# Designs tried in a protein design run: designed miniproteins, single chains, continued (3). Part 108

Each design is a single chain, and the fold is of that chain. pLDDT is the mean over its residues in the fold that is shown.

## One batch from the design tools (miniprotein)

Design m11737
Fold by ESMFold2-Fast:
Structure m11737 (fold): chain A 89 residues (1-89)
Amino acid sequence: SPLLEEARRILDEHGDALLDIAEFWLKNKLPAKLKIYQDAKSVEEALEIMVVDLAARRLGLPTDDEFYENLDPEVREEIRALVRERVAA
C-alpha cells in the first residue's frame, strides 16, 4: 500500500519529532478541525492520526473525517503496529 510505505518513511524520517508534537498536542488539548483528532485519548492514537494525515497529504489523498473512518482496516493495523514500535522505543 502506498499509504503504508509513506507512513513508514515518515516515521523513519520524523518519528521522534512527530511523537513530541503528539504528546504536546494531547497534553495541551489543542483545537482540531477533524473529529478523529478531537477523539484521540492517547499519544499512540494522536501519532497514528498525524502519520496517516501527513502520508495522505503527501500522496494527494483526501484528509477529511470520512477518509479516516473508511481507512482500510489492514492498512490501519500495519500503521498502528509501526506507531506502537516507535512509542515503545
Scores: mean pLDDT 77

Design m11738
Fold by ESMFold2-Fast:
Structure m11738 (fold): chain A 88 residues (1-88)
Amino acid sequence: MEEVKEKAIERIREIVDRLGLSPETRAKVDELLEKMRESTDVEEQIKLLNEIGKIVLDEAKRRGLSPVEIAAVAIEIAGMQLELERAS
């Protein structure tokens, strides 16, 4: 389902912008989002989204973002993974 994939890509970009993460983190995330966009395999898309989530959360922790904001981001990413799985 291309629509669910594109929605997840857009949502991750919104999260990165909202959290004000570093240009270096944004570049890594954008590379993985590009791979996700090019992928037609839902299992690969979920794995890429898991990797993106780890990168985003690790950088958020390093920047000293609040535990509540970190938890909220983790829940959003988990929800996107579930939507991709259900769309299959």
Scores: mean pLDDT 82

Design m11739
Fold by ESMFold2-Fast:
Structure m11739 (fold): chain A 66 residues (1-66)
Amino acid sequence: MTEEFVERLAQAVRDSLLFMGASEEFAEKVGEETRERLRKAAEEGASRDELVRIAVQVTSEGIKSL
């Protein structure tokens, strides 16, 4: 299910940021923003590979902000 996959990717982004030393508040915020971004992309027909690429990009940008 696309919704479950989006949720799993958003959770992975949140967990990755927490592992890299982000605050709970920052990780939650980025996780929510990622979930919304991925939902919109999936609704517009994005493939699983594209959703993963978005999640990786968001994680990298989040880490650079730390």
Scores: mean pLDDT 83

Design m11740
Fold by ESMFold2-Fast:
Structure m11740 (fold): chain A 110 residues (1-110)
Amino acid sequence: SPFEKIDELVAGIEAAIAAGDVETVRRLVEQLMSLIQLALNIYKANKLPKEEIIEFLKHAIDAVDRVIAALRAALPGFTPEQQAELQRIIDDLEYFKSYLENELKKVEEE
């Protein structure tokens, strides 16, 4: 289930943030974005019911938003160099969230 895999990756990212492991945060965030994009592409290709795609997109948006919030809350505890790297991850996630919100709007307007 892509929902379960998303939740596992979010938990892994939160654990990496708590450990101060910026490299693992970057790797798991990249895996999260790739998993969401792949699952969305598969759902569209298989012409899954509109309601199922909407439920997936809402779950994915919530997951991304949760990671952004966790990163922002943790930022003051990191060195200036680490903060710059984490801010780049936040910026990438904010762009990805905007993309997902636009995809959700398109599906809802079908």
Scores: mean pLDDT 91

Design m11741
Fold by ESMFold2-Fast:
Structure m11741 (fold): chain A 73 residues (1-73)
Amino acid sequence: SKEALELADRGKELKEKGMEALRTGSEPVEKAIGTVLRGIGLITEGLLLGEKDAKETGDESSLKYARELGGGK
């Protein structure tokens, strides 16, 4: 769904922004960590909504997208 994809996209952007701030030291560590955690939270919401969408409609696109964003090592 659009909502699941949008949550995952916002989560990805926040997570990447927070991780870059941690790498560069451009922000206080506590703020950078907070941004990463907010991003992860949004990706998780997108994943849960994507799982519901996949179960109801058979559309796995948002589920796969959210899993890819959350599954990075």
Scores: mean pLDDT 74

Design m11742
Fold by ESMFold2-Fast:
Structure m11742 (fold): chain A 89 residues (1-89)
Amino acid sequence: SMAEEARRRAEELERELAALAPDDPRRVDVLTELAIAYIRAGELARAARVVEELKAINTPEARAGLKEVFEVEVEEGVRALEEAVRKVT
């Protein structure tokens, strides 16, 4: 399933993040992808923690990453709503 693939991707990104220094410029990109992977895997509590970290970094790159994360969150939220409507119709 897409959720299982997203969970596997999150595991890979967690390992990548652990290997990066706190000041590595790639960290923002990895955090952005990790938040998206957690959202797609349905791991919303983990996604929320990554979002908080991106907000704390507060660079233009981190703000761009947050925009991508929120766009994916809206996409998945709409999909979940459509599935819920389909179930009662």
Scores: mean pLDDT 83

Design m11743
Fold by ESMFold2-Fast:
Structure m11743 (fold): chain A 93 residues (1-93)
Amino acid sequence: EKEKQIEEVVKRIVEAAVAGNLEEALRYADEAIELGASGSDFVYAIAMAAMAGALEEALALADYALEKGVLSEEQVESIRNLIETIAELDALG
């Protein structure tokens, strides 16, 4: 089932991003797009990466998904605001 394949690739995006392997994360992002991954799949992957502290990789994934037309500018703005909030909380605690 395509949905299970997308879920597995999305998990690989998160794992690669959290490991600091942006090049590998973007390669999995391309695979997810080819499989028909939705904007919500990318929002999930980006949010999970950001929550795990991979803020730079999360931002790069958001910008890449925007470039590929998978996310809207409004969705990417919301993601950037979330990442900024996480970065501020990390700086405080």
Scores: mean pLDDT 83

Design m11744
Fold by ESMFold2-Fast:
Structure m11744 (fold): chain A 92 residues (1-92)
Amino acid sequence: SEELEERAKFVREIRKLLEEMKNKPKQEVLDALAKFLGIETSPDLNETLVRIIEALVEKGLKAMAQYIARTIRPDLPYSMTPEEIIEKLRAG
């Protein structure tokens, strides 16, 4: 379907961006992802990450949201849902 093709293209663009940014500081990775998604960054890294997770979840990309969250925050358990990750990030 058109929706599946659009989703596949979007996932490919995110994967390209992550590969290009793999050796960059986490702040630069978040800034690049936020720009790609059309969202505003925050001086708080956790708030920027929350905004990225919310945008990806809204697009049905829950697995990608979890992957990006753990790339930035390796301390996050594999069992956490995107919603649980958002709660943890906002709690500090």
Scores: mean pLDDT 83

Design m11745
Fold by ESMFold2-Fast:
Structure m11745 (fold): chain A 100 residues (1-100)
Amino acid sequence: AVEEAERAAYEAGKKAGKEGAGKAGAEAGKAVVKEPKSTPTAATAGGIAGSGAEAEVRFRPETPEEVAAEDAGSAGGAGGEGGEGAAKAAAEGAKKGAEE
């Protein structure tokens, strides 16, 4: 489960890096980390806070993709590592995509 969230973030970052064409993609990786970090971090915080917070998170979903990432991050990384892993994966993917 955690690996799935990390792979999704990595692929998103890699795609952004490829579209950036080289060095620009590496810089985009830092911005992409900000977006995936927000989603997994929110899910992790909600999971830690309990079912009440989970209901609140679902009460204002931003996108279906973000909701899916939140659910995966919360379920896979109960301790919060899921969120951090996804953010790292996105940054690594963007950097690798830019260099390839």
Scores: mean pLDDT 48

Design m11746
Fold by ESMFold2-Fast:
Structure m11746 (fold): chain A 96 residues (1-96)
Amino acid sequence: KEIEEELKKAKEYLSKAGELASKSDNQELKEQIKKAGENLIIAYEEAKLGNYEKAIESLKKAIEALKKAIPLATKEQQELLKEAIEHLEKAIELLK
């Protein structure tokens, strides 16, 4: 369904950003991207269980981590992180 597609797109952009960040010496950038990925997995599992409020909370934590990652990232990575945020925000709207 539409939420699964938005979460899938967010995961794809996050994976591409993480691959580019793996070439960086910035540990904080890597840590924030990892935190976003972990919260995305939690959100997906909570949504499957029908725990939509918990899913939204985890998606908000993922977005917060990505917003912290953006100023640490290259321009190319920033575009990927912003795309991930857009799809996560759309997923939140679908869960409300």
Scores: mean pLDDT 84

Design m11747
Fold by ESMFold2-Fast:
Structure m11747 (fold): chain A 83 residues (1-83)
Amino acid sequence: SMEEEIRLMLEDARETLKEVKEIYPSLSEKDQELAEKMMKQIEEDIKKAEELLETDPREAMHYAIHAESAVTALRMLFTVKKR
């Protein structure tokens, strides 16, 4: 179902977020502040998707895709910096 697909996307986003959290202690203080702000926004998107999952699956999918894309971009930003 669409709801099941959205749940899998949210799990993938959370797994990628864990990867960012693993590299977090190796970042500079300034990059840690940026990462914390970005991670909070991603977590809010995940929460919004979960809230909408049963009532508006299409909107939930939009938030899930946005969260997954954003967390992947965040990870790439830190890997491009090689730290």
Scores: mean pLDDT 80

Design m11748
Fold by ESMFold2-Fast:
Structure m11748 (fold): chain A 99 residues (1-99)
Amino acid sequence: SRKLSSELTEEEKRELLRELAEEMAKETGNEGILETAEAYLEARENKTREAIERYVELAARTGLEIMRKQGVSEEEIEEIERQIREEREEFIERAMAAL
């Protein structure tokens, strides 16, 4: 994009994020990218703990799927998933503070 982020309206930024996520999902075959982007936008708009928890969960699943496709071992994936579960509340609190 030749427009700087500061030149975009909030609605234009949401549309751009959806378009980028849809393109990435098509290129990678990972529909979780689009689902994660939609959950992020919902969390930003609604700012509810439930929407933020959904975003955090989808982001984790999408990230783990990307790592699997990049050849990270299943043992390392399981360890990362365990760490994400242990730090889940911290991730949610951080996301709530950022949104």
Scores: mean pLDDT 77

Design m11749
Fold by ESMFold2-Fast:
Structure m11749 (fold): chain A 62 residues (1-62)
Amino acid sequence: SSMPQEVIDYVKSKGGSITQEAAENLVKAVGDDKTKQRLAIDHLISKYKGKTIEAKDIKVEG
């Protein structure tokens, strides 16, 4: 299974929407830690409620 697909499926399970490119960028930004991926997704869904999460929305706060 691809990690980006698991991200997409988790976003859908939370009632959100995310593009393939955004899911790939999230995996690259956070790495293979599923807990960190889920925390980042929950934050993005809260921030972009009612909108599709796009690649440009994957910002690592430094």
Scores: mean pLDDT 78

Design m11750
Fold by ESMFold2-Fast:
Structure m11750 (fold): chain A 80 residues (1-80)
Amino acid sequence: DVDDLLEKLGLVDLGTERVEGSPAWVRIYGKFEDGRVVEKLLLARDENNNLVGTTLLPSDGDESVRKAIELQEKMLEYLK
């Protein structure tokens, strides 16, 4: 389960939101350090639970893009 993988990476489920203009849902995960959310991962899935998008916030440019790509690759490998 992708949720178990994200929890092992220190990401806590902060809830779900509907994507505007889409039937897709976004789950929001937060990484906590010193009681503060320092990083958020947004995971978009369609109604068949297929991963359709991944976004990392706040953006530190190339580093946050690299982390988002690495997480997407790990999630795709885990779903095999």
Scores: mean pLDDT 63

Design m11751
Fold by ESMFold2-Fast:
Structure m11751 (fold): chain A 76 residues (1-76)
Amino acid sequence: SKEEERQKRQEEKLEELRKKVIEILKKAKEEGLSDEEINLRLAELVQEFVEENRDEMTPEFAHRIGKAVAKAIKEV
């Protein structure tokens, strides 16, 4: 279905976002960044991701983005 195709495409994009979050967190640890600086870099990444995917943006997708970011942070 169109919904299943949309979900699969979004899942792949969320996986790429998770990888980018992990990379930012690893780099931040190496550079000794503060929590405030980390939060700013993560906010920038999320903003860019939302802008790149604006045509597919829904409240559901936005919620999934936030959940994916939060989960990635806990894994580092």
Scores: mean pLDDT 83

Design m11752
Fold by ESMFold2-Fast:
Structure m11752 (fold): chain A 91 residues (1-91)
Amino acid sequence: MVEEAVRLAAETEALLGNPLTEEEKEELRRLLSRLSPEDQRRVVEAARLLLEAAKAKKTGSASDEEIQALVKEAMDLLYSVRESLEEALAA
């Protein structure tokens, strides 16, 4: 799950023109490894939604409304694990 989330995030950021460095990938890997398996699953799902939104935006395959809906769903998932992410970052 951690490696899947890192790969999805890296692909999304590359599509948006902000490729992650190896140090940023390692930091993300460490952060996510501190999350519970349930919170890791939510992060993976959020990462999948963000990648779908980024691909749809680049290809023009979805409406702006559909892209915004995907982003909102991903942000809602990330907000649901926000406390766990902040705790992991502080550790």
Scores: mean pLDDT 82

Design m11753
Fold by ESMFold2-Fast:
Structure m11753 (fold): chain A 66 residues (1-66)
Amino acid sequence: MTPEEARQKLKEMYEEALKIIEEKSEKRDLNTAAGVLEIAASLFGEPEIQKKAEEMDKWIKEEEKK
């Protein structure tokens, strides 16, 4: 897998994670989505992925406070 392919895969996983969170199906789905984003941010260090992970993390924290 090339770095470009890996970045595209992470973007797709991020978009799928957003859909899971928006649907709010189960708490474990939210935790799984957050984990995927954190792994993507830590492994690739791409600014775009980091920004998306931060946006998702803020949303999850906001939901957990309720």
Scores: mean pLDDT 62

Design m11754
Fold by ESMFold2-Fast:
Structure m11754 (fold): chain A 83 residues (1-83)
Amino acid sequence: STVEELYKKLLEHEKELPKLIEEALEIAKKNNDQESIELLEKLKKAKSLEEVRDIIYEVEGDESLRESMEKGIERKKKILEEA
């Protein structure tokens, strides 16, 4: 659920991706959530939504979440083409 919510935010706010990751990282550090800190530090180095998807897939190993992210990226690209 939390990871799926993160995917939705990343797809909706691609331009704000670095800011969203930094805000989440600050919260994780304040709460001493080591798992989230490790994931978010890796995500901070990502240059694209595709790299974000790949990093999350490596951490979670959930193929369904990866497929959901890929479909979201495709939908976003199609909307930009139609605009």
Scores: mean pLDDT 65

Design m11755
Fold by ESMFold2-Fast:
Structure m11755 (fold): chain A 89 residues (1-89)
Amino acid sequence: SMERVERARERFRELLEGFRRLVEEKAPLEKIRTVLEMALQLIKGLARLDPEVAREMVEEFRRTVESLDLSPEARELAERAIREAEEAV
């Protein structure tokens, strides 16, 4: 439903904002991994309902990752999540 898609978009935006904050605060890798996995699972779930919106979310995810100053370890985790999300859509 349209309402479900809009709720997913809102939740995704909150997850990306949380991810940005964790990176800026130099949070532990396990916290960054958790938020990335939550974002990935949301995209995978939405891909079954609306693949077009899921693809838009993957692109926004990629832009967010590319805009941030990530450690090599955090960048690898994020790039793996993006690749897995791309394969789901």
Scores: mean pLDDT 87

Design m11756
Fold by ESMFold2-Fast:
Structure m11756 (fold): chain A 79 residues (1-79)
Amino acid sequence: GAEEARELARLTAEYLQKASEALKNGDVDKAKEIVEEASRRISERLGAPVELDVTEYMKGGPDAVEAAAQRLRAEAEAA
């Protein structure tokens, strides 16, 4: 339901924030690992395969990833 969607958005936002921090430190490999772990944990929670497109989330650099995390967090709080 809405509560589950809110929790998933919050979890995704936390992982994107960590990935943004890794990108700010120049550690692209670490950022990729963080997003891959997020995909795995979200898939486990939903009981269905979900994959976050690492390229899509990283294409704008760390500021774009951070902005995406902030938007998801705001959406989670609004739901």
Scores: mean pLDDT 72

Design m11757
Fold by ESMFold2-Fast:
Formats: structure tokens, C-alpha cells, sequence
Structure m11757 (fold): chain A 101 residues (1-101)
């Protein structure tokens, strides 16, 4: 999936970006402030929210960063690993848009 993007993958990426942005960001804001969540997961959620505000060029990128943040929280990634995932997911979003023109 990371090296080859199918039409199914592209549709899933665009559906997430177009229809689920608000739900994903709302979930991140919840987890960032949940004292019962894993401490590292809370830190990742806060970092992801900061990345959304500072690095998103549009609503679709906000959704993709939110999705990448949730995935990074589940894997308890460090900031370097998380930044690599964000860049990969942004590239996948652009490729999905090109594929589904």
C-alpha cells in the first residue's frame, strides 16, 4: 500500500479526507485531553494537533494528518517516525487525487 496505490486505496484516502475530517480531529482533541490515555499517546495527539494547525494547507491535509496521528498514537511512535508518516500520507493524498481525476 505504501509503494503502490490502488483505486480502492485512493477512494478510501479521499473519502477520509472529504467526509471524516471533523470526526478524526474531534477524536484527537478528546484523546489529547484524556487523563486515562497512555501518556505517550496524549503527547502524540497534541503534537498532531499542532501539525494540523501549522502545516495543513487545506481541509483534506487536516484530515490526513489527523488520520496519521491516530495511527501514530496506536503504535506509540516518536516525533521523527510520526513526521515520516505525515509526509508519506500527504504524498499518498496527492497521488490519490491524481489517480481519481
Amino acid sequence: SELVLTEKDAKAILETAENHAEELERSLRFFANDPRAHPKAREIAKYGLKKIEEESKDREERAIIASATIRSMSLLLNEEEFDKIIELEKERLEKAKELLK
Scores: mean pLDDT 77

Design m11758
Fold by ESMFold2-Fast:
Structure m11758 (fold): chain A 64 residues (1-64)
Amino acid sequence: SDAERAKEGAQLGAEATAAGAKMLHPEGEAKVEVKVEGDTVTTTVEVGDIKIDQKRTIAEVLGK
């Protein structure tokens, strides 16, 4: 389903972002959370003192 695809894509993107942040803050523990509710995808990436919160629609995540 589109929701599953969007969640998978958002998870991969968030993990890549966390890996990049981890290079700058190697002592920080990487935490990634992806949540899909209705048509909304919420991604949270935390690495040390870096916190990135992003909310998108399924259509935006899939490039529509």
Scores: mean pLDDT 76

Design m11759
Fold by ESMFold2-Fast:
Structure m11759 (fold): chain A 92 residues (1-92)
Amino acid sequence: LSKEEELEVFVALALIVTAITLHYARKHGALTPEQIARLEALSDEVVAALEAKDYDGVIKALREMATLLREAGFTGSANALEQIAEEIEKLK
């Protein structure tokens, strides 16, 4: 597995964590529509940065997502995204 392929796997894992959290939040009304829209926009920023091989941009977007999720009370999801961002930072 190449370094770039490993980075893509970590980004995919972060997007899966976010997608599951959004599904839960929509079902239970745990996030405002504005917070949902911001998380979706940040997910798009992660994908765009990955396509551009802008790993600093990926890390920045993931940390912004983690901050929003932490403020919304999703501490576990926030911790997962922060750990994934740290692994990407070490690997790049």
Scores: mean pLDDT 87

Design m11760
Fold by ESMFold2-Fast:
Structure m11760 (fold): chain A 85 residues (1-85)
Amino acid sequence: STDDIQALAEKISPHVPELSQEEIIKLIEVISELEKNGALVPEPLREKANTIRAAVNKLVAEGDEETAELAEKLHLLPEGYVHKK
């Protein structure tokens, strides 16, 4: 949902200062839809997509369970991640 996308963008925004919050929101929306359908991110967006994924992976690795839940809903969860109780 739009609310989930915005919430995730707010969490990762401090970790990707090179992107505006609006750009982060749009990238999450696009990447989420592509991942949901098993599609690959196009090359022109891949660098920015990798930046978004790196920020999500960092927060999830640091134990941010709310980010992990949002990432799961948006199909951005790191491969092999196990949710905490």
Scores: mean pLDDT 76

Design m11761
Fold by ESMFold2-Fast:
Structure m11761 (fold): chain A 62 residues (1-62)
Amino acid sequence: SYAEKARAAAEAGDAEGAGRYAAEASLIGNGNPQKAYEGAKEAAERGDADGAYAIAGMGERG
């Protein structure tokens, strides 16, 4: 899932990747990809991999 990819990117220190996966998930769920990108990137930058997972997971669920 995109949520799992966002978490893995965040755990690897790839904040940009975490944001991109959350944005992609948000496109599937008809959400706001820019807001998802920013939120997941900020979570990853803080070392919050679970936060990145949650944001991407919400995007996927629509």
Scores: mean pLDDT 79

Design m11762
Fold by ESMFold2-Fast:
Structure m11762 (fold): chain A 93 residues (1-93)
Amino acid sequence: MSSKREEAKRLIEQARELGRQAEELDRQALAETDPEKQQQLWREASRLHQQALELLDQALELGKDDPELVEEVERLTRELMERGREYGLQLDA
């Protein structure tokens, strides 16, 4: 495999890890009884989510010649974007 494809796969794995960390913060926020602390946890989760999206953008640029890699990045990006919308609703509500 090309070095660019391997680097793109590493970025995708890092994005998955940040997504997992954001999910853990979501669980903590749902269990939190203090509204201020709950909002802080959701803001932190949103920050990790945004970092994951940035890594996926980099992976897409590196792996743009690999259709399977592009499809995986697009799928993960859609999933993360939907979670980002949920975080926005929680912070505004």
Scores: mean pLDDT 78

Design m11763
Fold by ESMFold2-Fast:
Structure m11763 (fold): chain A 86 residues (1-86)
Amino acid sequence: EIEEIAKKIAEIAAKVMKEYGIELTEEEKKEIFDAAKKAYEDTEGSKEFAIRAAAGVARRIAEKRVSEEKAREIALEIIKEAKKAL
């Protein structure tokens, strides 16, 4: 269950980032997955905290490739799409 939630969040993050022209490396996908998983475990099953943790990591990754404004838009879109899917 925990891994399924984290995997779904990471897949949504990768999809959103690809729509903004960012293709994630396997290491970056793992960072997003690990962040979602850890937040979900630390909060005893909070999907919202898992989504926000993943979006925060995705924003940091995006800031290396796009403007800070676009990185923020990407994070907000990840949160929106993940909330709809979960």
Scores: mean pLDDT 85

Design m11764
Fold by ESMFold2-Fast:
Structure m11764 (fold): chain A 63 residues (1-63)
Amino acid sequence: LSDEERRELLLAVLRREEQKLKEKGIVFNPNDPDDVIQKKIKEHREITREASREVLAEFEARR
């Protein structure tokens, strides 16, 4: 992958991750208690993995 393709891939992952977070109602609020924030961080990590996998599959399909 070129540096440009890698950048586009990362941006696509970030965008899909943000969309999935909104769809699932996971919103980070600075005023949430620490335990709530920690729980959301764990959920966020799972969504990031899912978004990354989906974006990679779509990127491969474009070839």
Scores: mean pLDDT 76

Design m11765
Fold by ESMFold2-Fast:
Structure m11765 (fold): chain A 90 residues (1-90)
Amino acid sequence: MTPQELADAVVELFEAARRTAQLTAELDPARAPEVRAELDRRVSEMGRLAQEAIKTSQEETSKAGEQVREALREARDRLAAAEAALEAAR
Protein backbone atom coordinates (compact mmCIF):
# COMPACT_ATOMS: atom_id res chain seq x y z
CA MET A 1 0.00 0.00 0.00
CA THR A 2 1.37 3.41 -0.95
CA PRO A 3 1.34 6.33 1.55
CA GLN A 4 -1.14 8.08 -0.76
CA GLU A 5 -3.56 5.12 -0.65
CA LEU A 6 -3.30 5.05 3.15
CA ALA A 7 -3.94 8.81 3.38
CA ASP A 8 -6.97 8.52 1.08
CA ALA A 9 -8.39 5.62 3.13
CA VAL A 10 -8.01 7.56 6.39
CA VAL A 11 -9.63 10.70 4.91
CA GLU A 12 -12.52 8.55 3.63
CA LEU A 13 -12.98 7.05 7.12
CA PHE A 14 -13.02 10.48 8.81
CA GLU A 15 -15.43 11.88 6.20
CA ALA A 16 -17.82 8.91 6.56
CA ALA A 17 -17.65 9.16 10.36
CA ARG A 18 -18.40 12.89 10.36
CA ARG A 19 -21.35 12.50 7.98
CA THR A 20 -22.79 9.64 10.04
CA ALA A 21 -22.50 11.69 13.25
CA GLN A 22 -24.19 14.70 11.60
CA LEU A 23 -27.11 12.59 10.33
CA THR A 24 -27.52 10.98 13.76
CA ALA A 25 -27.63 14.41 15.42
CA GLU A 26 -30.39 15.54 13.01
CA LEU A 27 -32.50 12.39 13.47
CA ASP A 28 -32.42 12.18 17.28
CA PRO A 29 -30.49 15.05 18.93
CA ALA A 30 -32.48 15.13 22.22
CA ARG A 31 -34.19 11.75 22.52
CA ALA A 32 -31.32 9.26 22.16
CA PRO A 33 -28.14 10.81 23.67
CA GLU A 34 -26.95 7.28 24.57
CA VAL A 35 -27.12 6.08 20.95
CA ARG A 36 -25.34 9.23 19.77
CA ALA A 37 -22.63 8.89 22.43
CA GLU A 38 -22.06 5.23 21.49
CA LEU A 39 -21.73 6.12 17.80
CA ASP A 40 -19.31 8.98 18.59
CA ARG A 41 -17.22 6.60 20.71
CA ARG A 42 -16.98 3.97 17.94
CA VAL A 43 -16.13 6.63 15.36
CA SER A 44 -13.38 8.06 17.61
CA GLU A 45 -11.96 4.56 18.21
CA MET A 46 -11.81 3.86 14.46
CA GLY A 47 -10.08 7.20 13.84
CA ARG A 48 -7.51 6.43 16.52
CA LEU A 49 -6.81 2.99 15.01
CA ALA A 50 -6.31 4.57 11.56
CA GLN A 51 -3.88 7.11 13.03
CA GLU A 52 -1.86 4.38 14.79
CA ALA A 53 -1.81 2.34 11.56
CA ILE A 54 -0.27 5.26 9.63
CA LYS A 55 2.33 5.82 12.37
CA THR A 56 3.27 2.13 12.40
CA SER A 57 3.67 2.10 8.60
CA GLN A 58 5.94 5.17 8.70
CA GLU A 59 8.17 3.76 11.47
CA GLU A 60 9.95 0.97 9.52
CA THR A 61 7.57 -1.97 9.90
CA SER A 62 7.28 -3.30 6.35
CA LYS A 63 5.50 -6.47 7.56
CA ALA A 64 2.87 -4.45 9.47
CA GLY A 65 1.52 -3.14 6.16
CA GLU A 66 -0.68 -6.19 5.51
CA GLN A 67 -2.12 -6.08 9.04
CA VAL A 68 -2.80 -2.34 8.66
CA ARG A 69 -4.60 -2.96 5.35
CA GLU A 70 -6.81 -5.63 6.94
CA ALA A 71 -7.72 -3.39 9.92
CA LEU A 72 -8.59 -0.47 7.61
CA ARG A 73 -10.80 -2.74 5.49
CA GLU A 74 -12.71 -3.92 8.58
CA ALA A 75 -13.13 -0.34 9.82
CA ARG A 76 -14.49 0.79 6.44
CA ASP A 77 -16.94 -2.13 6.27
CA ARG A 78 -18.34 -1.32 9.72
CA LEU A 79 -18.71 2.40 8.92
CA ALA A 80 -20.43 1.59 5.61
CA ALA A 81 -22.95 -0.59 7.47
CA ALA A 82 -23.65 2.24 9.95
CA GLU A 83 -24.14 4.74 7.10
CA ALA A 84 -26.51 2.38 5.27
CA ALA A 85 -28.61 1.96 8.43
CA LEU A 86 -28.87 5.75 8.90
CA GLU A 87 -29.71 6.31 5.21
CA ALA A 88 -32.52 3.72 5.48
CA ALA A 89 -33.87 5.54 8.56
CA ARG A 90 -34.07 8.84 6.67
Scores: mean pLDDT 63

Design m11766
Fold by ESMFold2-Fast:
Structure m11766 (fold): chain A 82 residues (1-82)
Amino acid sequence: SMLRKLAEEVRKIWKELAEGKELPEEVLKKLEELGEKAENSDEAGRREMAAQVIQLLMPELKPEQAREVLDLLLKEKEEEAK
């Protein structure tokens, strides 16, 4: 499905970032702003900030699609942790 392909693409980007891939300064600044908002938010607010991070990495995604991708990624992380 398209949602699965989007989640795989986000995981690939996340892995590349963890391995030291450089991001444009504008993207880094927006990620930092979202991180600061997340630190001052409850769990629901942190989840919304995480969805916005996904949308920032894949700007063609609608907010609803970014939330769906986040839900899939969180489910996959839970399965990997078991």
Scores: mean pLDDT 73

Design m11767
Fold by ESMFold2-Fast:
Structure m11767 (fold): chain A 54 residues (1-54)
Amino acid sequence: MELPLPENPVAAAIAAVSLRMQVIAAQLDGGSQEEIDRLEEQARALDERVKALE
């Protein structure tokens, strides 16, 4: 099933930045590679949503 993504490109961009910041925080805090990969996947999906809304 597809993930629910924001319809507003600004909201999607903000969410993507927030998730990327969480990736950095997880890396610094010694989070698992699994968690980092999940956050990166979510950020990528939101980034694609921003592009798709043009």
Scores: mean pLDDT 71

Design m11768
Fold by ESMFold2-Fast:
Structure m11768 (fold): chain A 88 residues (1-88)
Amino acid sequence: MAAELDARVQALLAEAAAAIAAGDVERARALIEEARRTGLELVETVEREGLLDPYTASEEEARAAVEKARERLEALAAAGLAAADAAG
């Protein structure tokens, strides 16, 4: 379920932020990588479950939302890894 995957990504990122604050860089890295992997699975699930509307405009909007979510997840993962690198 896409909503469950989204909640999981948010939970993993929150745990990663807590790990960074605690100085546990290795745990933070593992959590960020898991969040990235789960986020990509979310994007794939949204695409596969056919949030593609039969109408061209809605299909384009759905694809744009999926692509934007993917870009945002990659940017958040990159920022988290950079923060973990700076802490370690």
Scores: mean pLDDT 66

Design m11769
Fold by ESMFold2-Fast:
Structure m11769 (fold): chain A 66 residues (1-66)
Amino acid sequence: SEIDELLAQLAASSAPTLAVSLSGVPRTYEVPREAAEAILLRLAPAEDILAVHPELRDLVEGLATL
């Protein structure tokens, strides 16, 4: 699944930011590792993530439907 691919990308990367693309979103996002972990592992509410990173709205919405 797309989430499994993103989790694999997160696990494979030691970089402080990750380049994330969703098949339904025509954009690549530069996502801080902490934000990527919070989104993919559901460690924080979406609104808290979007308060710090409003540019990630489409990414957060896309991941919530997976």
Scores: mean pLDDT 72

Design m11770
Fold by ESMFold2-Fast:
Structure m11770 (fold): chain A 88 residues (1-88)
Amino acid sequence: SADELLKEFEKALEEGNVEKAFELAKEMLKKGISIPIELYYKLVDLAVEQGNYELAAEVLRLLAEQFESQGDYEEAEYFRLAAEVLLK
């Protein structure tokens, strides 16, 4: 269920497992389950803290995809650009 996926995602964040959290976030988005923006920021911060800038950029792109699915194209473009800046 959506609640079970969100709980597992939050658990992965608390455990510092950025790879698992990212996989769960991708699955949630594919199922049309929106993740609170604050949790995306927590995942980005955690990935950056662990030196995984590639994963942090992919998380920002996933957030952009969520905004695009909601019709928020300006926000989607902003986060895609943020991901590119992070990888420079």
Scores: mean pLDDT 89

Design m11771
Fold by ESMFold2-Fast:
Structure m11771 (fold): chain A 73 residues (1-73)
Amino acid sequence: IQALEELAKHKSQFVRERVVEILSKTSDEAVLRKVLPILAKDIDPGVRAKALQLARETGNEELVEEVTKAIAA
């Protein structure tokens, strides 16, 4: 969990994309709530889009709004 937050901030896009893949396989909302906002601010639009998709899959309205605003900014 803590390692995923650090990897989501990694300078390598390859590493950040692997974090997205790992998150796509988890239903742990606590992990998603910590990591998705970081990925939502990623420089790569593909990573940001995947973060938004994962946020929507949680059903957590606050998380979806946070990710959407981060992408729109």
Scores: mean pLDDT 78

